# Designed miniproteins, single chains, continued (2): the designs that were tried, part 112

Each design is a single chain, and the fold is of that chain. pLDDT is the mean over its residues in the fold that is shown.

## One batch from the design tools (miniprotein)

Design m7893
Fold by ESMFold2-Fast:
Structure m7893 (fold): chain A 97 residues (1-97)
Amino acid sequence: SSELESLFSQLPSELQPLGNEIAKLLSQIKDERLRRLVIEAVRLLLQSTLSVDEQRAVLERIADALRRYLENPENAVVYTAVSLELIGEVIELELRQ
């Protein structure tokens, strides 16, 4: 998707491989809510003052949540959605500091 490609292209060069991994995971996910939560989390991350290492940790958590969903979609959807929403909330709190 052009929106995802545009957002991930804005990541630091060091994080591009991880962004590409997340994009590949998202291409396998049909749940529109999960896709929107990831897009919002990445958008907030790009607005943050977080270091590259802190951004990497956030992206790794997103990738892990998506991998968990793909292994067990019916059982993991609620857990994955909650995890992504909490990631977004943590980034928003950092932006307010």
Scores: mean pLDDT 78

Design m7894
Fold by ESMFold2-Fast:
Structure m7894 (fold): chain A 90 residues (1-90)
Amino acid sequence: DVAKESFLKLKEDLEELVKNGLKVYDKAIEEGRATERDLEAKERLEKAAEILEKMKPEDEDKVFEVYEILSDVSKEQLRAALEADKELNK
């Protein structure tokens, strides 16, 4: 079932993205350079991890919630990076 395999691969990719995101923010906190925005992003990713862990195969709506969290965090990271780049390299 191609659709089922695609769904499982998607869930796996989302879990990996959340895990990698959490590592980035944990490092920032450990190094004392985490911003309030970084702490908010971490809390959102922890929520996404909780949703993924408790998600049943039939809970498709929860996959969309995780996607929305990851999309928002990624957009926030890109905006912060672009803002920093504009200050450094005009």
Scores: mean pLDDT 73

Design m7895
Fold by ESMFold2-Fast:
Structure m7895 (fold): chain A 56 residues (1-56)
Amino acid sequence: MSPEELQRLLDEAVKEGTDRAKKADKEDPKKGEELRKEVDTLRRSGEDGIEALRRE
Protein backbone atom coordinates (compact mmCIF):
# COMPACT_ATOMS: atom_id res chain seq x y z
CA MET A 1 0.00 0.00 0.00
CA SER A 2 1.41 3.38 -0.98
CA PRO A 3 1.91 6.22 1.53
CA GLU A 4 -0.47 8.31 -0.59
CA GLU A 5 -3.26 5.72 -0.26
CA LEU A 6 -2.75 5.55 3.51
CA GLN A 7 -2.86 9.35 3.73
CA ARG A 8 -6.23 9.41 1.96
CA LEU A 9 -7.65 6.71 4.23
CA LEU A 10 -6.33 8.52 7.30
CA ASP A 11 -7.85 11.83 6.16
CA GLU A 12 -11.24 10.15 5.67
CA ALA A 13 -11.13 8.44 9.06
CA VAL A 14 -10.11 11.67 10.80
CA LYS A 15 -12.89 13.60 9.06
CA GLU A 16 -15.51 11.03 10.09
CA GLY A 17 -14.23 11.01 13.67
CA THR A 18 -14.22 14.80 13.83
CA ASP A 19 -17.82 14.95 12.59
CA ARG A 20 -18.86 12.44 15.25
CA ALA A 21 -17.08 14.46 17.94
CA LYS A 22 -18.89 17.64 16.87
CA LYS A 23 -22.27 15.89 17.07
CA ALA A 24 -21.39 14.48 20.49
CA ASP A 25 -20.31 17.94 21.70
CA LYS A 26 -23.86 19.19 21.15
CA GLU A 27 -25.28 16.38 23.30
CA ASP A 28 -22.47 16.11 25.88
CA PRO A 29 -19.24 18.13 25.71
CA LYS A 30 -17.32 15.50 27.70
CA LYS A 31 -18.14 12.82 25.13
CA GLY A 32 -17.05 15.17 22.38
CA GLU A 33 -13.70 15.72 24.07
CA GLU A 34 -13.13 11.97 24.39
CA LEU A 35 -13.88 11.40 20.71
CA ARG A 36 -11.62 14.31 19.74
CA LYS A 37 -8.74 12.76 21.69
CA GLU A 38 -9.33 9.44 19.90
CA VAL A 39 -9.18 11.25 16.55
CA ASP A 40 -5.92 12.94 17.58
CA THR A 41 -4.44 9.57 18.55
CA LEU A 42 -5.54 8.05 15.24
CA ARG A 43 -3.96 10.90 13.29
CA ARG A 44 -0.64 10.64 15.12
CA SER A 45 -0.45 6.85 14.73
CA GLY A 46 -1.40 7.06 11.07
CA GLU A 47 1.14 9.76 10.30
CA ASP A 48 3.87 7.73 12.02
CA GLY A 49 2.95 4.71 9.90
CA ILE A 50 2.98 6.72 6.69
CA GLU A 51 6.38 8.19 7.57
CA ALA A 52 7.76 4.69 8.20
CA LEU A 53 6.58 3.61 4.74
CA ARG A 54 8.13 6.69 3.12
CA ARG A 55 11.48 5.70 4.61
CA GLU A 56 11.23 2.32 2.88
Scores: mean pLDDT 78

Design m7896
Fold by ESMFold2-Fast:
Structure m7896 (fold): chain A 59 residues (1-59)
Amino acid sequence: RAAALLAMAEANLRAAEISLEKGKELKKKDPLKQSIGLFLEISSESSRWVAERLRELAA
């Protein structure tokens, strides 16, 4: 169902926003945790990619 796919896309975009913000915070707060911050930023991009694919399937 298109509505379900769009809802999942929205959830994934929200997860991407949270991961990006947390990643930036960790990189700024503790240089030793920079690798973890980078991982969260990459995870943000992955969640955004999934959201875009879900929206394409809904179209």
Scores: mean pLDDT 74

Design m7897
Fold by ESMFold2-Fast:
Structure m7897 (fold): chain A 94 residues (1-94)
Amino acid sequence: GHIVAIIRAEVLSEGTLRLEALVEDEEGRIYRETVERDANGNYTLISKEEVDDREAIDRFIERAKELGIDPWNTSYLQALALHAEIQAAEELAA
């Protein structure tokens, strides 16, 4: 899938990160996915919900904008760069 927007990123504890994102599949369906990365670097899918309501999509887009992300201009590389910045910020804060 293609990451359309990162809605939220949280550091839950040292080495544990929770990421909430809008992901588009190969057929153009959009899913809201919550993923948790543990201290060992393992990713666990916490929730996955198809977003079919325009109102729900618009709400998620507005949240992404509050995080400084343009959902229509977010590439996988931009999502990875943001994830790397969050990781670096956590290491500097520790």
Scores: mean pLDDT 62

Design m7898
Fold by ESMFold2-Fast:
Structure m7898 (fold): chain A 61 residues (1-61)
Amino acid sequence: AAGDLTGVDAATAMAGVRAVQELGVDASVREVAEYLGISEGTARRALAIGRQLVADGVFTP
């Protein structure tokens, strides 16, 4: 859950989940950055968190 991601912005975590749901689990950092309108560094964090939350069954892929 987002509450378990201490030190990570909840909006970034949710943006990552949304990107995985819309673009797929195999989405690249560049695709996520373009989709969310953010930097590749932030997109890499968002994507990693989104993939983890989907893998943990918290959200549907």
Scores: mean pLDDT 72

Design m7899
Fold by ESMFold2-Fast:
Structure m7899 (fold): chain A 80 residues (1-80)
Amino acid sequence: SMLKEEAEKYRKLAEEYRKQGNLREARRYGMLAGILEARPEALKIIEEGEKKGEDPTLVTARALRVIGDGMERGMKYGAE
């Protein structure tokens, strides 16, 4: 999928920058990879919430939490 290919590209960049000691760029690209990896789960939360007639604000908050967790995981790519 397009998201998987893009996430893999950013993950490789994060790992490469970390090997070079560039932690700023490693965290940046890792975060981007994490966001892209989390997007399908976040979109599923939104879709399921709409089908169930859940409060859109609460559904959005849950989706954003999934994105935030993805960002945190991504920033750690290539860490010892």
Scores: mean pLDDT 87

Design m7900
Fold by ESMFold2-Fast:
Structure m7900 (fold): chain A 76 residues (1-76)
Amino acid sequence: SAQQQSQNVVNRSRQVSQQSRTMSPSQAYQNNSNSSQYNNNFVATNTSMSTQNKTNVNSESIRNQQQANQFQQQSG
């Protein structure tokens, strides 16, 4: 029991730090504002492009891959 309480204290400290990070973006999305959509697009687009491009099968993703390819072609 004493050992479990010790771990609880450490866990609480970590969760407070994590909550600060997870709360901010989540709250922005719930506002349903141009800002929330822009934020999602900005962060998600950059990350999604890298990940979704690799798992692209047959969807509108194909068009995204073509655009990304052209951007990299001209940029690189």
Scores: mean pLDDT 46

Design m7901
Fold by ESMFold2-Fast:
Structure m7901 (fold): chain A 103 residues (1-103)
Amino acid sequence: MLVSEKAKERALSAIKNENLKEFLSKLTPEELTEFIERLLGKDGPLASLLPDYPSFEAFASSPDLDAAQKAFEQALLEAGFDEESAKDLATFLRVVAEELREE
C-alpha cells in the first residue's frame, strides 16, 4: 500500500527536525513507502525490536496507535536514533497510519 501525498503532507507538519522534514519532503510516495518498509521490514534495523509490528500494515492496523507510536519511538532509541529523530519518526508514522485508516 502506497503512502498518499495527503498522508505525507499531514505527517510532515508533525515533524520538528528541519533536516528530517526536508529529507522526507523530497521523497516521492513510492520512495517514502520504501523508506517505511525498510525501517519495519524483516531486514530492517527495527525488525527484532518491534515483534508486535512486523510491517507498516501491522502498525497501521494496531487498535492502539498511542501504544504503537511509543513502541516505535522506543525501538528507534534502542537502534541508536537520537531522541528528537525517534520522536519525529514515530509521530510521522502515526499520522501516516491515521490517514490510511481514513481512506
Scores: mean pLDDT 75

Design m7902
Fold by ESMFold2-Fast:
Structure m7902 (fold): chain A 92 residues (1-92)
Amino acid sequence: GSKAASLLVDLMRQLKAQGATVKVSLEGDFLVIEVSGLNEKSKKLILQTAEQLKKLGAEVKVEFKGDSATLKVGGLKPTDMTSVILAGIGLE
């Protein structure tokens, strides 16, 4: 199933609930999630979610820069990527 998509949607919802700004885009076959306004709890949540995604077989790269992060996720189906993008922009 789309466990990876569900993890990413939950991550984005939790980050927004903590006051972070979330932007979602595509870079080739990678889903790119850019987050700003992070605290230590938000950074830990991103790292924990990245580890879970890797265990599900997704290719994940995380880069932190101050209170911002870029999360790149590969190995998702196009339909799963679309669902995450729609959730990221506030549509479903």
Scores: mean pLDDT 81

Design m7903
Fold by ESMFold2-Fast:
Structure m7903 (fold): chain A 66 residues (1-66)
Amino acid sequence: GNPLIATKEILKLKAETGRVSAAEIARVARDHKLGPAEARALLAMLESEGIHLTEEQRQAILDAVA
């Protein structure tokens, strides 16, 4: 999958709703068929865009794509 396209979708969701949940991020990662390495790249891009997740939330997203 493409983590850049997934990142853009998540940023659009945040812009439309004012927030984005770990569950929504996991769903987008799965929809784009991201592997673990691509999901880590997604999480790094979200962090740089100001979407701060707990370690527990990050692990839940990584587990969802494993």
Scores: mean pLDDT 85

Design m7904
Fold by ESMFold2-Fast:
Structure m7904 (fold): chain A 64 residues (1-64)
Amino acid sequence: SSMQEEARRIAEQIEEAYKRLVEEIQQQIEDNPDISEEEIKELQELIERAKRLKEEELARLEAL
């Protein structure tokens, strides 16, 4: 029970951290009018990588 409650809290923190990361990257793109398409693509790939790591970590927590 205690491990499952802790896992749920960690999962919520991971989801929140991911949302904040996406928001910060979106803000960086909006606040930088000189940003290139290549840089935007790199930032989008960073979001996709972070999403994959999030899904991987959540899967580990579900296995507890």
Scores: mean pLDDT 84

Design m7905
Fold by ESMFold2-Fast:
Structure m7905 (fold): chain A 68 residues (1-68)
Amino acid sequence: SATEKLQEILDNKEEIKKAILDLPKKEDRLQAVQSLYDAVKLAKELNVPQELIDKLEELGKEIAKELE
């Protein structure tokens, strides 16, 4: 389910964050952050629990802040 897939992402959030920040091209890092925001939008449409959506939004914001 979408909820299970989002939980898997959150269970590996530190590895995902590191992987995105380690991408050599800034455009690829920005695209990865955009993909996280797109996942938030999709999770809202699929009625994923708000607690998990909030954690995904937080992850996206943390990565975006480190790219500034």
Scores: mean pLDDT 83

Design m7906
Fold by ESMFold2-Fast:
Structure m7906 (fold): chain A 59 residues (1-59)
Amino acid sequence: SDDEVIGRAGGHEVRRAAAEGGREAAEQALKNGLTSIRKNGGGETAIRAIEEAYREAVA
C-alpha cells in the first residue's frame, strides 16, 4: 500500500539520520517524517513504521 511505501521511506531516513548524527538527528528525522506522512495522507501503518524505525535506531 501507499502507507507501507511512505513508512519505509520515513524509516530509512530516520535510520540514516541516526547513523550520521546520532539520537538528536534521528529525533529530528522522526519529527520531519511524521509531518511529511500527515501532509501526504499517510495513516497509522506509516506512523507505526517510522516510530518503530526510530525506536530501533536509538536502542
Scores: mean pLDDT 82

Design m7907
Fold by ESMFold2-Fast:
Structure m7907 (fold): chain A 97 residues (1-97)
Amino acid sequence: VNGDAEKGKELWKKYMESMFGENGEGLNGAPSLKGIGEKYDDEFILEFIRYPTRYMPFPPDAPIPAEMAAAVPRGDMSLVLTDEQLEDLVAYIKTLK
């Protein structure tokens, strides 16, 4: 993907940090995303983030940011994030170790 990791870091703090932690360590049943960029291609990471309920159980009491409340329960992040923003998130995720 042609994402911007700096923009992705801002999106991570707003939409993802409450579920995955500041450094992608995984919280509340979400998997760790550390090192995922070394093991999987950009297309897989993009699909994983776009459709989170396909790959992880979503706990009912998870701290979901208000901005994600419409998208996460339906398993489709494209309801709140553009494709460009999803690519920016993938670029940031690839920096997690």
Scores: mean pLDDT 64

Design m7908
Fold by ESMFold2-Fast:
Structure m7908 (fold): chain A 113 residues (1-113)
Amino acid sequence: MTVEEAVRRMPEAMRELGSSEEAIREAVRIVEEFLNGKISPEEAIERLEEIPDKAARYLGLSIVGAYLLEKGEDLELLERVLERLAELVAEVKKAPKEEAEKNVKKILEELKK
């Protein structure tokens, strides 16, 4: 799947998870600006963290995390993204954070391929 296809499919996935159209538009805009090189990964993460909708935040952060994983450039920033994704998954599933972190890391590794 190309990055363009992932961004195009992201609104449908967010809508299926119950995100508002406003949250979807904001998350898509941030991800598109990031992937087009208009904002840094750090700025993209900060803007996504401000989205109150958890599904939109999760999916936006997962795309940023997958990109960072593929590039292998900033491991500390990648770890921060993985920790945040694990926290969001743990809240939804009410699972221990450590188990959620392992599951999120596995999913992101599979998305890289």
Scores: mean pLDDT 72

Design m7909
Fold by ESMFold2-Fast:
Structure m7909 (fold): chain A 65 residues (1-65)
Amino acid sequence: GAMARQAHVDALNAEIERLKKRIEELERQGVLAAINGDFETLEKLKEEISRLKERIAQLEAEVAK
């Protein structure tokens, strides 16, 4: 019952935190790419970050149920 739902929510929140840490890592790489003038790498990193943010939004919507 309720305990199974809480375990599911806890698992979703743990995954959200992992994805947020991954985004932080990619954003740090993006700062370095921008400083080095590597705009191709910067654009690829922005696309990956966008996909991860979309996944977080999906997981946050699932937690809200």
Scores: mean pLDDT 85

Design m7910
Fold by ESMFold2-Fast:
Structure m7910 (fold): chain A 89 residues (1-89)
Amino acid sequence: DAVRALLDELNLSPESQALLLAVLAGAPEEEIRERLLALHPGLEDAQVEERIAELRRQARLLALAAERRDLPEEEIARLLEEEVREEEA
């Protein structure tokens, strides 16, 4: 699995890897929220929403990297930023 290999290469904590994999698998926002609160009890609602948005951004970057293995990380990040900009437009 290309995504699994990338997560291993990035040397992320097991908890961070599990959250990113859940987002990539299309887990409902409620499940992601529960996992975040289990890892970080006492987060405010606003902080949880910000963390979920960041996890979604990271998951999209990882998915793009897995599909376009020949592109440098800088180009993948730029393409993701363009996609976010298009959604905002």
Scores: mean pLDDT 68

Design m7911
Fold by ESMFold2-Fast:
Structure m7911 (fold): chain A 95 residues (1-95)
Amino acid sequence: GSSTLQKLQQIDKLIDEFLKKVGEILRKDGLSDEDIEKFLEALREYLRNRGNVFRVPYETLRLLHELWSKLSQEAQEQILKLEEEFADKVLDIES
């Protein structure tokens, strides 16, 4: 079995891999480099605080909502699918 430290390192790696894939979707959907950077930074903050939603700043949630609303239906569906796969992998590691 993996140590707690190894599990945390695996989760951090999954966050990085997830954000890279999301960034590719945002780029293909035609977001500006500035909006992509803002989206990925806000999403990273959200994911790092996923165990305690009260630690996610309101401005982070607002920014994610505003940028999400700019995305096509296809991009939204692709990101939601990636989030489900990410969540499943995190649960497997934490089990």
Scores: mean pLDDT 82

Design m7912
Fold by ESMFold2-Fast:
Structure m7912 (fold): chain A 94 residues (1-94)
Amino acid sequence: SQADQLLQTGNDLLAKGQELRDEANKVRDDTDKTVADLTAQAAASTPEKAAELNAEAAKLKAESDRLVDNLDFGSDLANSGGNTAIANAEKLRS
């Protein structure tokens, strides 16, 4: 039925939203660990080397933040679409 197709589409979109959110969380966590490692290395380095490591950490953080924002946006869109499809399926059953 159309209701069953909308329910399946909704569930698939919610699953995709969760996958994107999990990927965003992993990217953030991996980046935070790498930034912490670079910052620790900078603290133990010469001022010149510390500046290079801190610049690398800042660049990585900026790139990661942009990727995380894109993944979170995709997750929000998928979740919104999924919830809409499920709500429409429920209306067709009423």
Scores: mean pLDDT 92

Design m7913
Fold by ESMFold2-Fast:
Structure m7913 (fold): chain A 62 residues (1-62)
Amino acid sequence: LSEEVKEIVEKGLSLEELDERIARLDEREAAASGGEALELGIARGMLGIIRGIKKIIERNEK
């Protein structure tokens, strides 16, 4: 599992910080190839799911 996903789960990053990390991950994925691209793609997908969950939680809290 990607270290970026682990860090987000452990530290509880804000939606803004998640968006910044997803943007950086998208840039890295665009430059990557082979197995690295696959791993970054998986990490990006997991970050998207985490972001969605956090968005739902924050919306319900308001």
Scores: mean pLDDT 70

Design m7914
Fold by ESMFold2-Fast:
Structure m7914 (fold): chain A 79 residues (1-79)
Amino acid sequence: MKEEIERAIKKLRKWGGNGSPEVMFTGLMMEYMSLKGLDELPSAKEFLDWLAEELGESRAAVSEAFKEVFGASIEEILG
């Protein structure tokens, strides 16, 4: 698990680009909504499922990596 979380952190930071955690999250959310044709915020589960698939890592590893990178869980941000 630890090695999987560390890989997910590196992938998430690389994919999120250069910016504050808030700016990186906003960019990722806008990309997700655009790709899915959404006009409203996704559920925490839908966003996590997409992010895990894009990073090629488990949902558990991506969830923990997200907390480390952004300082909050996906569930805390999206409800």
Scores: mean pLDDT 74

Design m7915
Fold by ESMFold2-Fast:
Structure m7915 (fold): chain A 59 residues (1-59)
Amino acid sequence: SLEELARKAVAVLKSLGIPVSALDDPAFMDSVLRLFAPESLDEAQRAELRRLIKELMRA
């Protein structure tokens, strides 16, 4: 699920000490999606994954 992918990404980012403000850089967010998002995700699913990652990083 997209939530599971977002939780995996957030766990890695938090373990590396990456601040939530780093996600405001589009290039950084695109790099995160390149590492964690399957190629099969459409644009709407990728947008939702970006939203979930930001939401979980702020929590």
Scores: mean pLDDT 82

Design m7916
Fold by ESMFold2-Fast:
Structure m7916 (fold): chain A 98 residues (1-98)
Amino acid sequence: SLEEYLQSVLEKIKEVIDDPEVLAKIEQFFQDVLAGNYEKYLPGYLKVLFSYQINNGDIEKTLEDVTDLDLETARKILEVLPFPEAMPILSVFAKPFK
């Protein structure tokens, strides 16, 4: 099930991420997804997706351009869930629209 899958992903992220604020944001994102409250993440998701496309798949440049997430923390997340599957989680850390 989706719930079992997301719980498995979260447990793996908890093994590699030590920052409680980062973990709290990711946990809230998964709860929001399960509740159907994902609309607020769509603008951030699209920023990550389009930045990835215009940078020809350069993950590091995409993270620098559109997220406020520390690169080392982002790399740990990507060890658990590969790009582009991690894009929805990275949308939680997307910079606000200007």
Scores: mean pLDDT 81

Design m7917
Fold by ESMFold2-Fast:
Structure m7917 (fold): chain A 70 residues (1-70)
Amino acid sequence: SIEEVLEKFKKELEEAMKNKDFEKMVEIFYETSEEIQKLYDEGKISSEEAKKAAEELFKIVDELEEKMLE
């Protein structure tokens, strides 16, 4: 499900950010974007849900960046 994709993204990205592993962060973004695209292409999510998922990825990044700066 899209919720599982977003939860996995948040967990993996937080770990990569803690390790300062920029290469892993980039890989996580590519893999997550591909998973969202696949769900859309397979008709499992709507275009609106895909757009909201993409917006949520950026929101998760911003929240984790703020957490690391505090």
Scores: mean pLDDT 80

Design m7918
Fold by ESMFold2-Fast:
Structure m7918 (fold): chain A 85 residues (1-85)
Amino acid sequence: MDTLLELIRNANELSELLGEENASRIVQIVADATGGDLQKTVKTLGEIIEKLKKGDLSGIEEVLRQSGATEEQIKEVIEIVKKSL
């Protein structure tokens, strides 16, 4: 239950930073990358939010790569971030 609430909180924070549609897409990509592991998804999203607040695109790429994201998934997230900022 707490992990699901943290997921909702992270999704809301991403929506404030990037817009609701972009945030929803990033959450979906991260969930797919982690194989549906809710704890890993929440942790990865939290790390992405921290890097995003710092403007650290290279840090976002590294976080996604460590989560098990493919190069195609990483490129999609970075493109969303660049178009939203």
Scores: mean pLDDT 84

Design m7919
Fold by ESMFold2-Fast:
Parts: C-alpha cells; sequence; structure tokens
Structure m7919 (fold): chain A 77 residues (1-77)
C-alpha cells in the first residue's frame, strides 16, 4: 500500500519537526504516483532518502523513516 507508506513518511517527518520537507516529499511522490510515472516516483523517493540521511535526527526516528522509504520504493517497483 504505497499511498499509506508515503503518508507515513510525511507524518514521521512532520512529527520530527521537518514539516516543509514532509510536504515536499509527499507532494513530489504523490504527484508522480497520480500521473502513473513510476520512474519519477522512485526518483523522488531516492531524493527523499538522501535528504533524510543528512538530517540531524535521533537514530531510531531516522531508521523508521528510511525503512518506510525503502518499503515505499519496493511497493512502487
Amino acid sequence: NVNDLVAQIAALLHQAGHTGLAQQIYGRVKSALDAGDTAAALQALDEAKKQVESLDLPQDVKDAILAAIDQAKAAVA
């Protein structure tokens, strides 16, 4: 359920104080999915993963977000 995973990624980022990044990631991935553009959705998730990896977050929170991104990538492909 890729839509639920994308919403979860955004919710976790919002809870961590990164509301702007949450909105950006949600918008990019959702737009690509709604267009049926699998390649654009995967690219947006890869960019999201790089952005999250660079954030100063507690490791457990970072791991949870990265796991949700990896699950979303698997669900898109």
Scores: mean pLDDT 86

Design m7920
Fold by ESMFold2-Fast:
Structure m7920 (fold): chain A 79 residues (1-79)
Amino acid sequence: SAIFERTAAEIAAIGRAAAPALEADPDDAALREAVLERALAVARAGLAEAEAAGDAESAALLRRLVAVAEADLAAARAA
């Protein structure tokens, strides 16, 4: 569906934009956390939009993305 596709594309674009800086300094924990926080915010916004629209397919996929993003951010903060 359009909501999931748009949200996934936005998250992918965030990752692509940050990749050169993260590759140049893999130990930049603050940048890694900022990228993950931005991706999580986009995933949460997409989920809220899907739920409001009654898009059950997008909502299910985005709930999974939110869970993964929350776990990734928690792991980054623990490192």
Scores: mean pLDDT 86

Design m7921
Fold by ESMFold2-Fast:
Structure m7921 (fold): chain A 68 residues (1-68)
Amino acid sequence: SMEELQKEAIERAKEYIKKYPSLSGYQAAMAAVLEMIREGRIKTQEDAQESLKAAIEELKKEGYDISL
C-alpha cells in the first residue's frame, strides 16, 4: 500500500542520515526512494513522488536540513 511505501521510505532515509551524516534530509530521502525503485519496491512515478514527499516532510518535522 501507499502507506507502507511511505513508512519504508522514511525509515530508509533515517538510516541513510545515520550512515552518512553529511547528507541533507533531501539527499537522504532521495537516496531511499531511488534504492526502493532499484529494488523494485516502487514501480510507479506516483508511488515514488508520494514516498519522497512523505520522507522529506517527516525529516523536516524532525529538524533535519532539507535543502537541495
Scores: mean pLDDT 85

Design m7922
Fold by ESMFold2-Fast:
Structure m7922 (fold): chain A 76 residues (1-76)
Amino acid sequence: MRQKLDEDIDRGVTEVGVAMALVSGKRAGLPEGGRYAALALEALHAGDKESARKYAEKAIEAGDEDTGKALLEMVE
C-alpha cells in the first residue's frame, strides 16, 4: 500500500520517492517496472546515463510508466 509515495510517483516521481524505495530495500517487492526504475536510479547515481536511460525505458515498457518517464527526464 502506497499512501503519499504513490501520489508523488503519479505526478512525476521525486528523488525522495524513488530513493526511499531503494533505501528500504523495496526494490525486490516492486513489480518488474519498478525494479527497472530502481536500476535506472542506481545507474544515474553512478554517473552511467546510458544504462539509466535504458533501464528507464524498460520500466516504461514493463508498466511503470510514470516513474520511468520521470527517470528519463532526470537523465536528460
Scores: mean pLDDT 64

Design m7923
Fold by ESMFold2-Fast:
Structure m7923 (fold): chain A 97 residues (1-97)
Amino acid sequence: SAAKERELQLAALGLRALALGALRGWSLEELQAHFEALLAAGVRFPPEIQELAGKINKSTDIEESLKLLEEIRRLTPDPEVRAGIDLIIETLKKKLK
């Protein structure tokens, strides 16, 4: 449906904005805050992505957040958004060193 397609486009735009933030060197805290702001603004992700992203936003464990981000990456078809998620993953991995 057109409404569902619009929701998916808005979700993709939101994920792309987070990916661009990661490219600019945003911290995990900044990324989580921006994701929370997207949810507060009424951005709706597909149920599978929203559930996983919600777990990341509530997580205080970097290792758990990494696992959830890898799951979101697998569900994300846009190569530019996936590249941004890869940068978030690599940034978090560096914080574990």
Scores: mean pLDDT 69

Design m7924
Fold by ESMFold2-Fast:
Structure m7924 (fold): chain A 75 residues (1-75)
Amino acid sequence: SPFEEAARATQARLDALLAENKDKKSKKEIAAELGEIQIAGLREMIAAVEESDPELAAELREALAALEAQLEKIK
């Protein structure tokens, strides 16, 4: 499904960031970059489900808002 594809793509991006950068960047920098990848992934997942599962889309939007607020505290 498009949702599962978006979720897998997001996880692959997170794994790639950790593999490539964990020894080169501070924990704060890695946390901020992980947050940005997760935000982008949540937006793609919301787009994939908003017509088929509006309740899940609403839950994902709440998670997105919470993650954006958390990322602002890191910056």
Scores: mean pLDDT 78

Design m7925
Fold by ESMFold2-Fast:
Structure m7925 (fold): chain A 62 residues (1-62)
Amino acid sequence: MLKELAERNREAARQSREASKELLEKDSPIDKATGLMNEIAAETDDYIAKKLEEEYEKLKKE
């Protein structure tokens, strides 16, 4: 469960990062702002995945 949730968050982060990359290359300030928001979302999903992975490894050792 925890490992699977971590992998799902990693995939969500990848998708948000790809969307961010596209939006940041647009000329519109609004698109650039949305791109930054998607980048933050990707970093948040990666952070959640990292914490889930750490918790899974901790439980595996017990």
Scores: mean pLDDT 81

Design m7926
Fold by ESMFold2-Fast:
Structure m7926 (fold): chain A 60 residues (1-60)
Amino acid sequence: SPLVRETVEALRELLRARDDPTASPEEIQARSDRFLALVEELERRGLVGEWTEVFEGPPP
């Protein structure tokens, strides 16, 4: 689903920012806030099971 894909991309961006020594705390916080908002929307729509498998599974 589009929302699951967007949530996965937001998580990927957050993890990249955390792994990037040049990333600012503000950048990390902004990406974290975006990811959390998308997770809350997934929970509201009952789609948590779909993205949980992708999140906990091995990276492609």
Scores: mean pLDDT 74

Design m7927
Fold by ESMFold2-Fast:
Parts: C-alpha cells; sequence; structure tokens
Structure m7927 (fold): chain A 91 residues (1-91)
C-alpha cells in the first residue's frame, strides 16, 4: 500500500517537473538514508545542520537546480521553497 502510494507520488512529481522517474526514486532512497543518519545526529547540532544541508542539496540536484555559489542559508531556502511548490502542485 505505502509502496504503491510512493510510486504514484513519484510519477506525479516526475510528470509535473519533467524529470525522470528514476531520478526521483534515487532521491527518495537518498533521503531515506539521510533520515537514518538524522536519528544518529539528534543530539549533535553541527551534524544535524550538515545533514540538513545535504538533504537540501540532494533535493535541488534531483530537480536540476545548480547549488554552486549559493550560501548554506540560500540552499536551505531554495529547497524549502521547492518542497512547498511540490506540495501545492500535488494538492
Amino acid sequence: ADEELLEEVIRRIAEIYGVDEQRIRDLVARLEALAARAEAARDDAAAGRELLLEVARAILEAFGVDASGLTDEEIIAKASALLKEIGEALA
């Protein structure tokens, strides 16, 4: 059930943004691995911030957004804005 829902979400995101479905699947797998690391980093603010940046960069990279030359704050802001747009597009 959850896997079928995830596959449907992947297809919709890929269709809306014109990206390859496999790229979105690769992003999901990467985010799942990063979520496991977040559990280990919950008591380390520096590790938590680095993980947040890695998540934000992974999202931007999957959607073809060039993060080179951006500050950490700009990377997080762009990833957050993109996630908001995706959420609104799926509603």
Scores: mean pLDDT 78

Design m7928
Fold by ESMFold2-Fast:
Structure m7928 (fold): chain A 74 residues (1-74)
Amino acid sequence: MAPSEVEARANALLIRAAVHLSLYKRGIPLDIEDVKRTIEELKALLPEVDPSLAQTLRDWIEELEKAIEEEKKK
């Protein structure tokens, strides 16, 4: 992807991640399959983004993975 497309895609995925976590924290059941897909798409962008954005993506990936683990333990 072009660098500008990578940044735009990363921002779109971060918004999707934020929505999932916001809904989950409000007691709405987690869409595990969509969250897993979001994690995979974020991981695919890690080598294409600058170090600062990469750290932000890793932090969001960790939070999403924690939410999946919590949901699976129910």
Scores: mean pLDDT 81

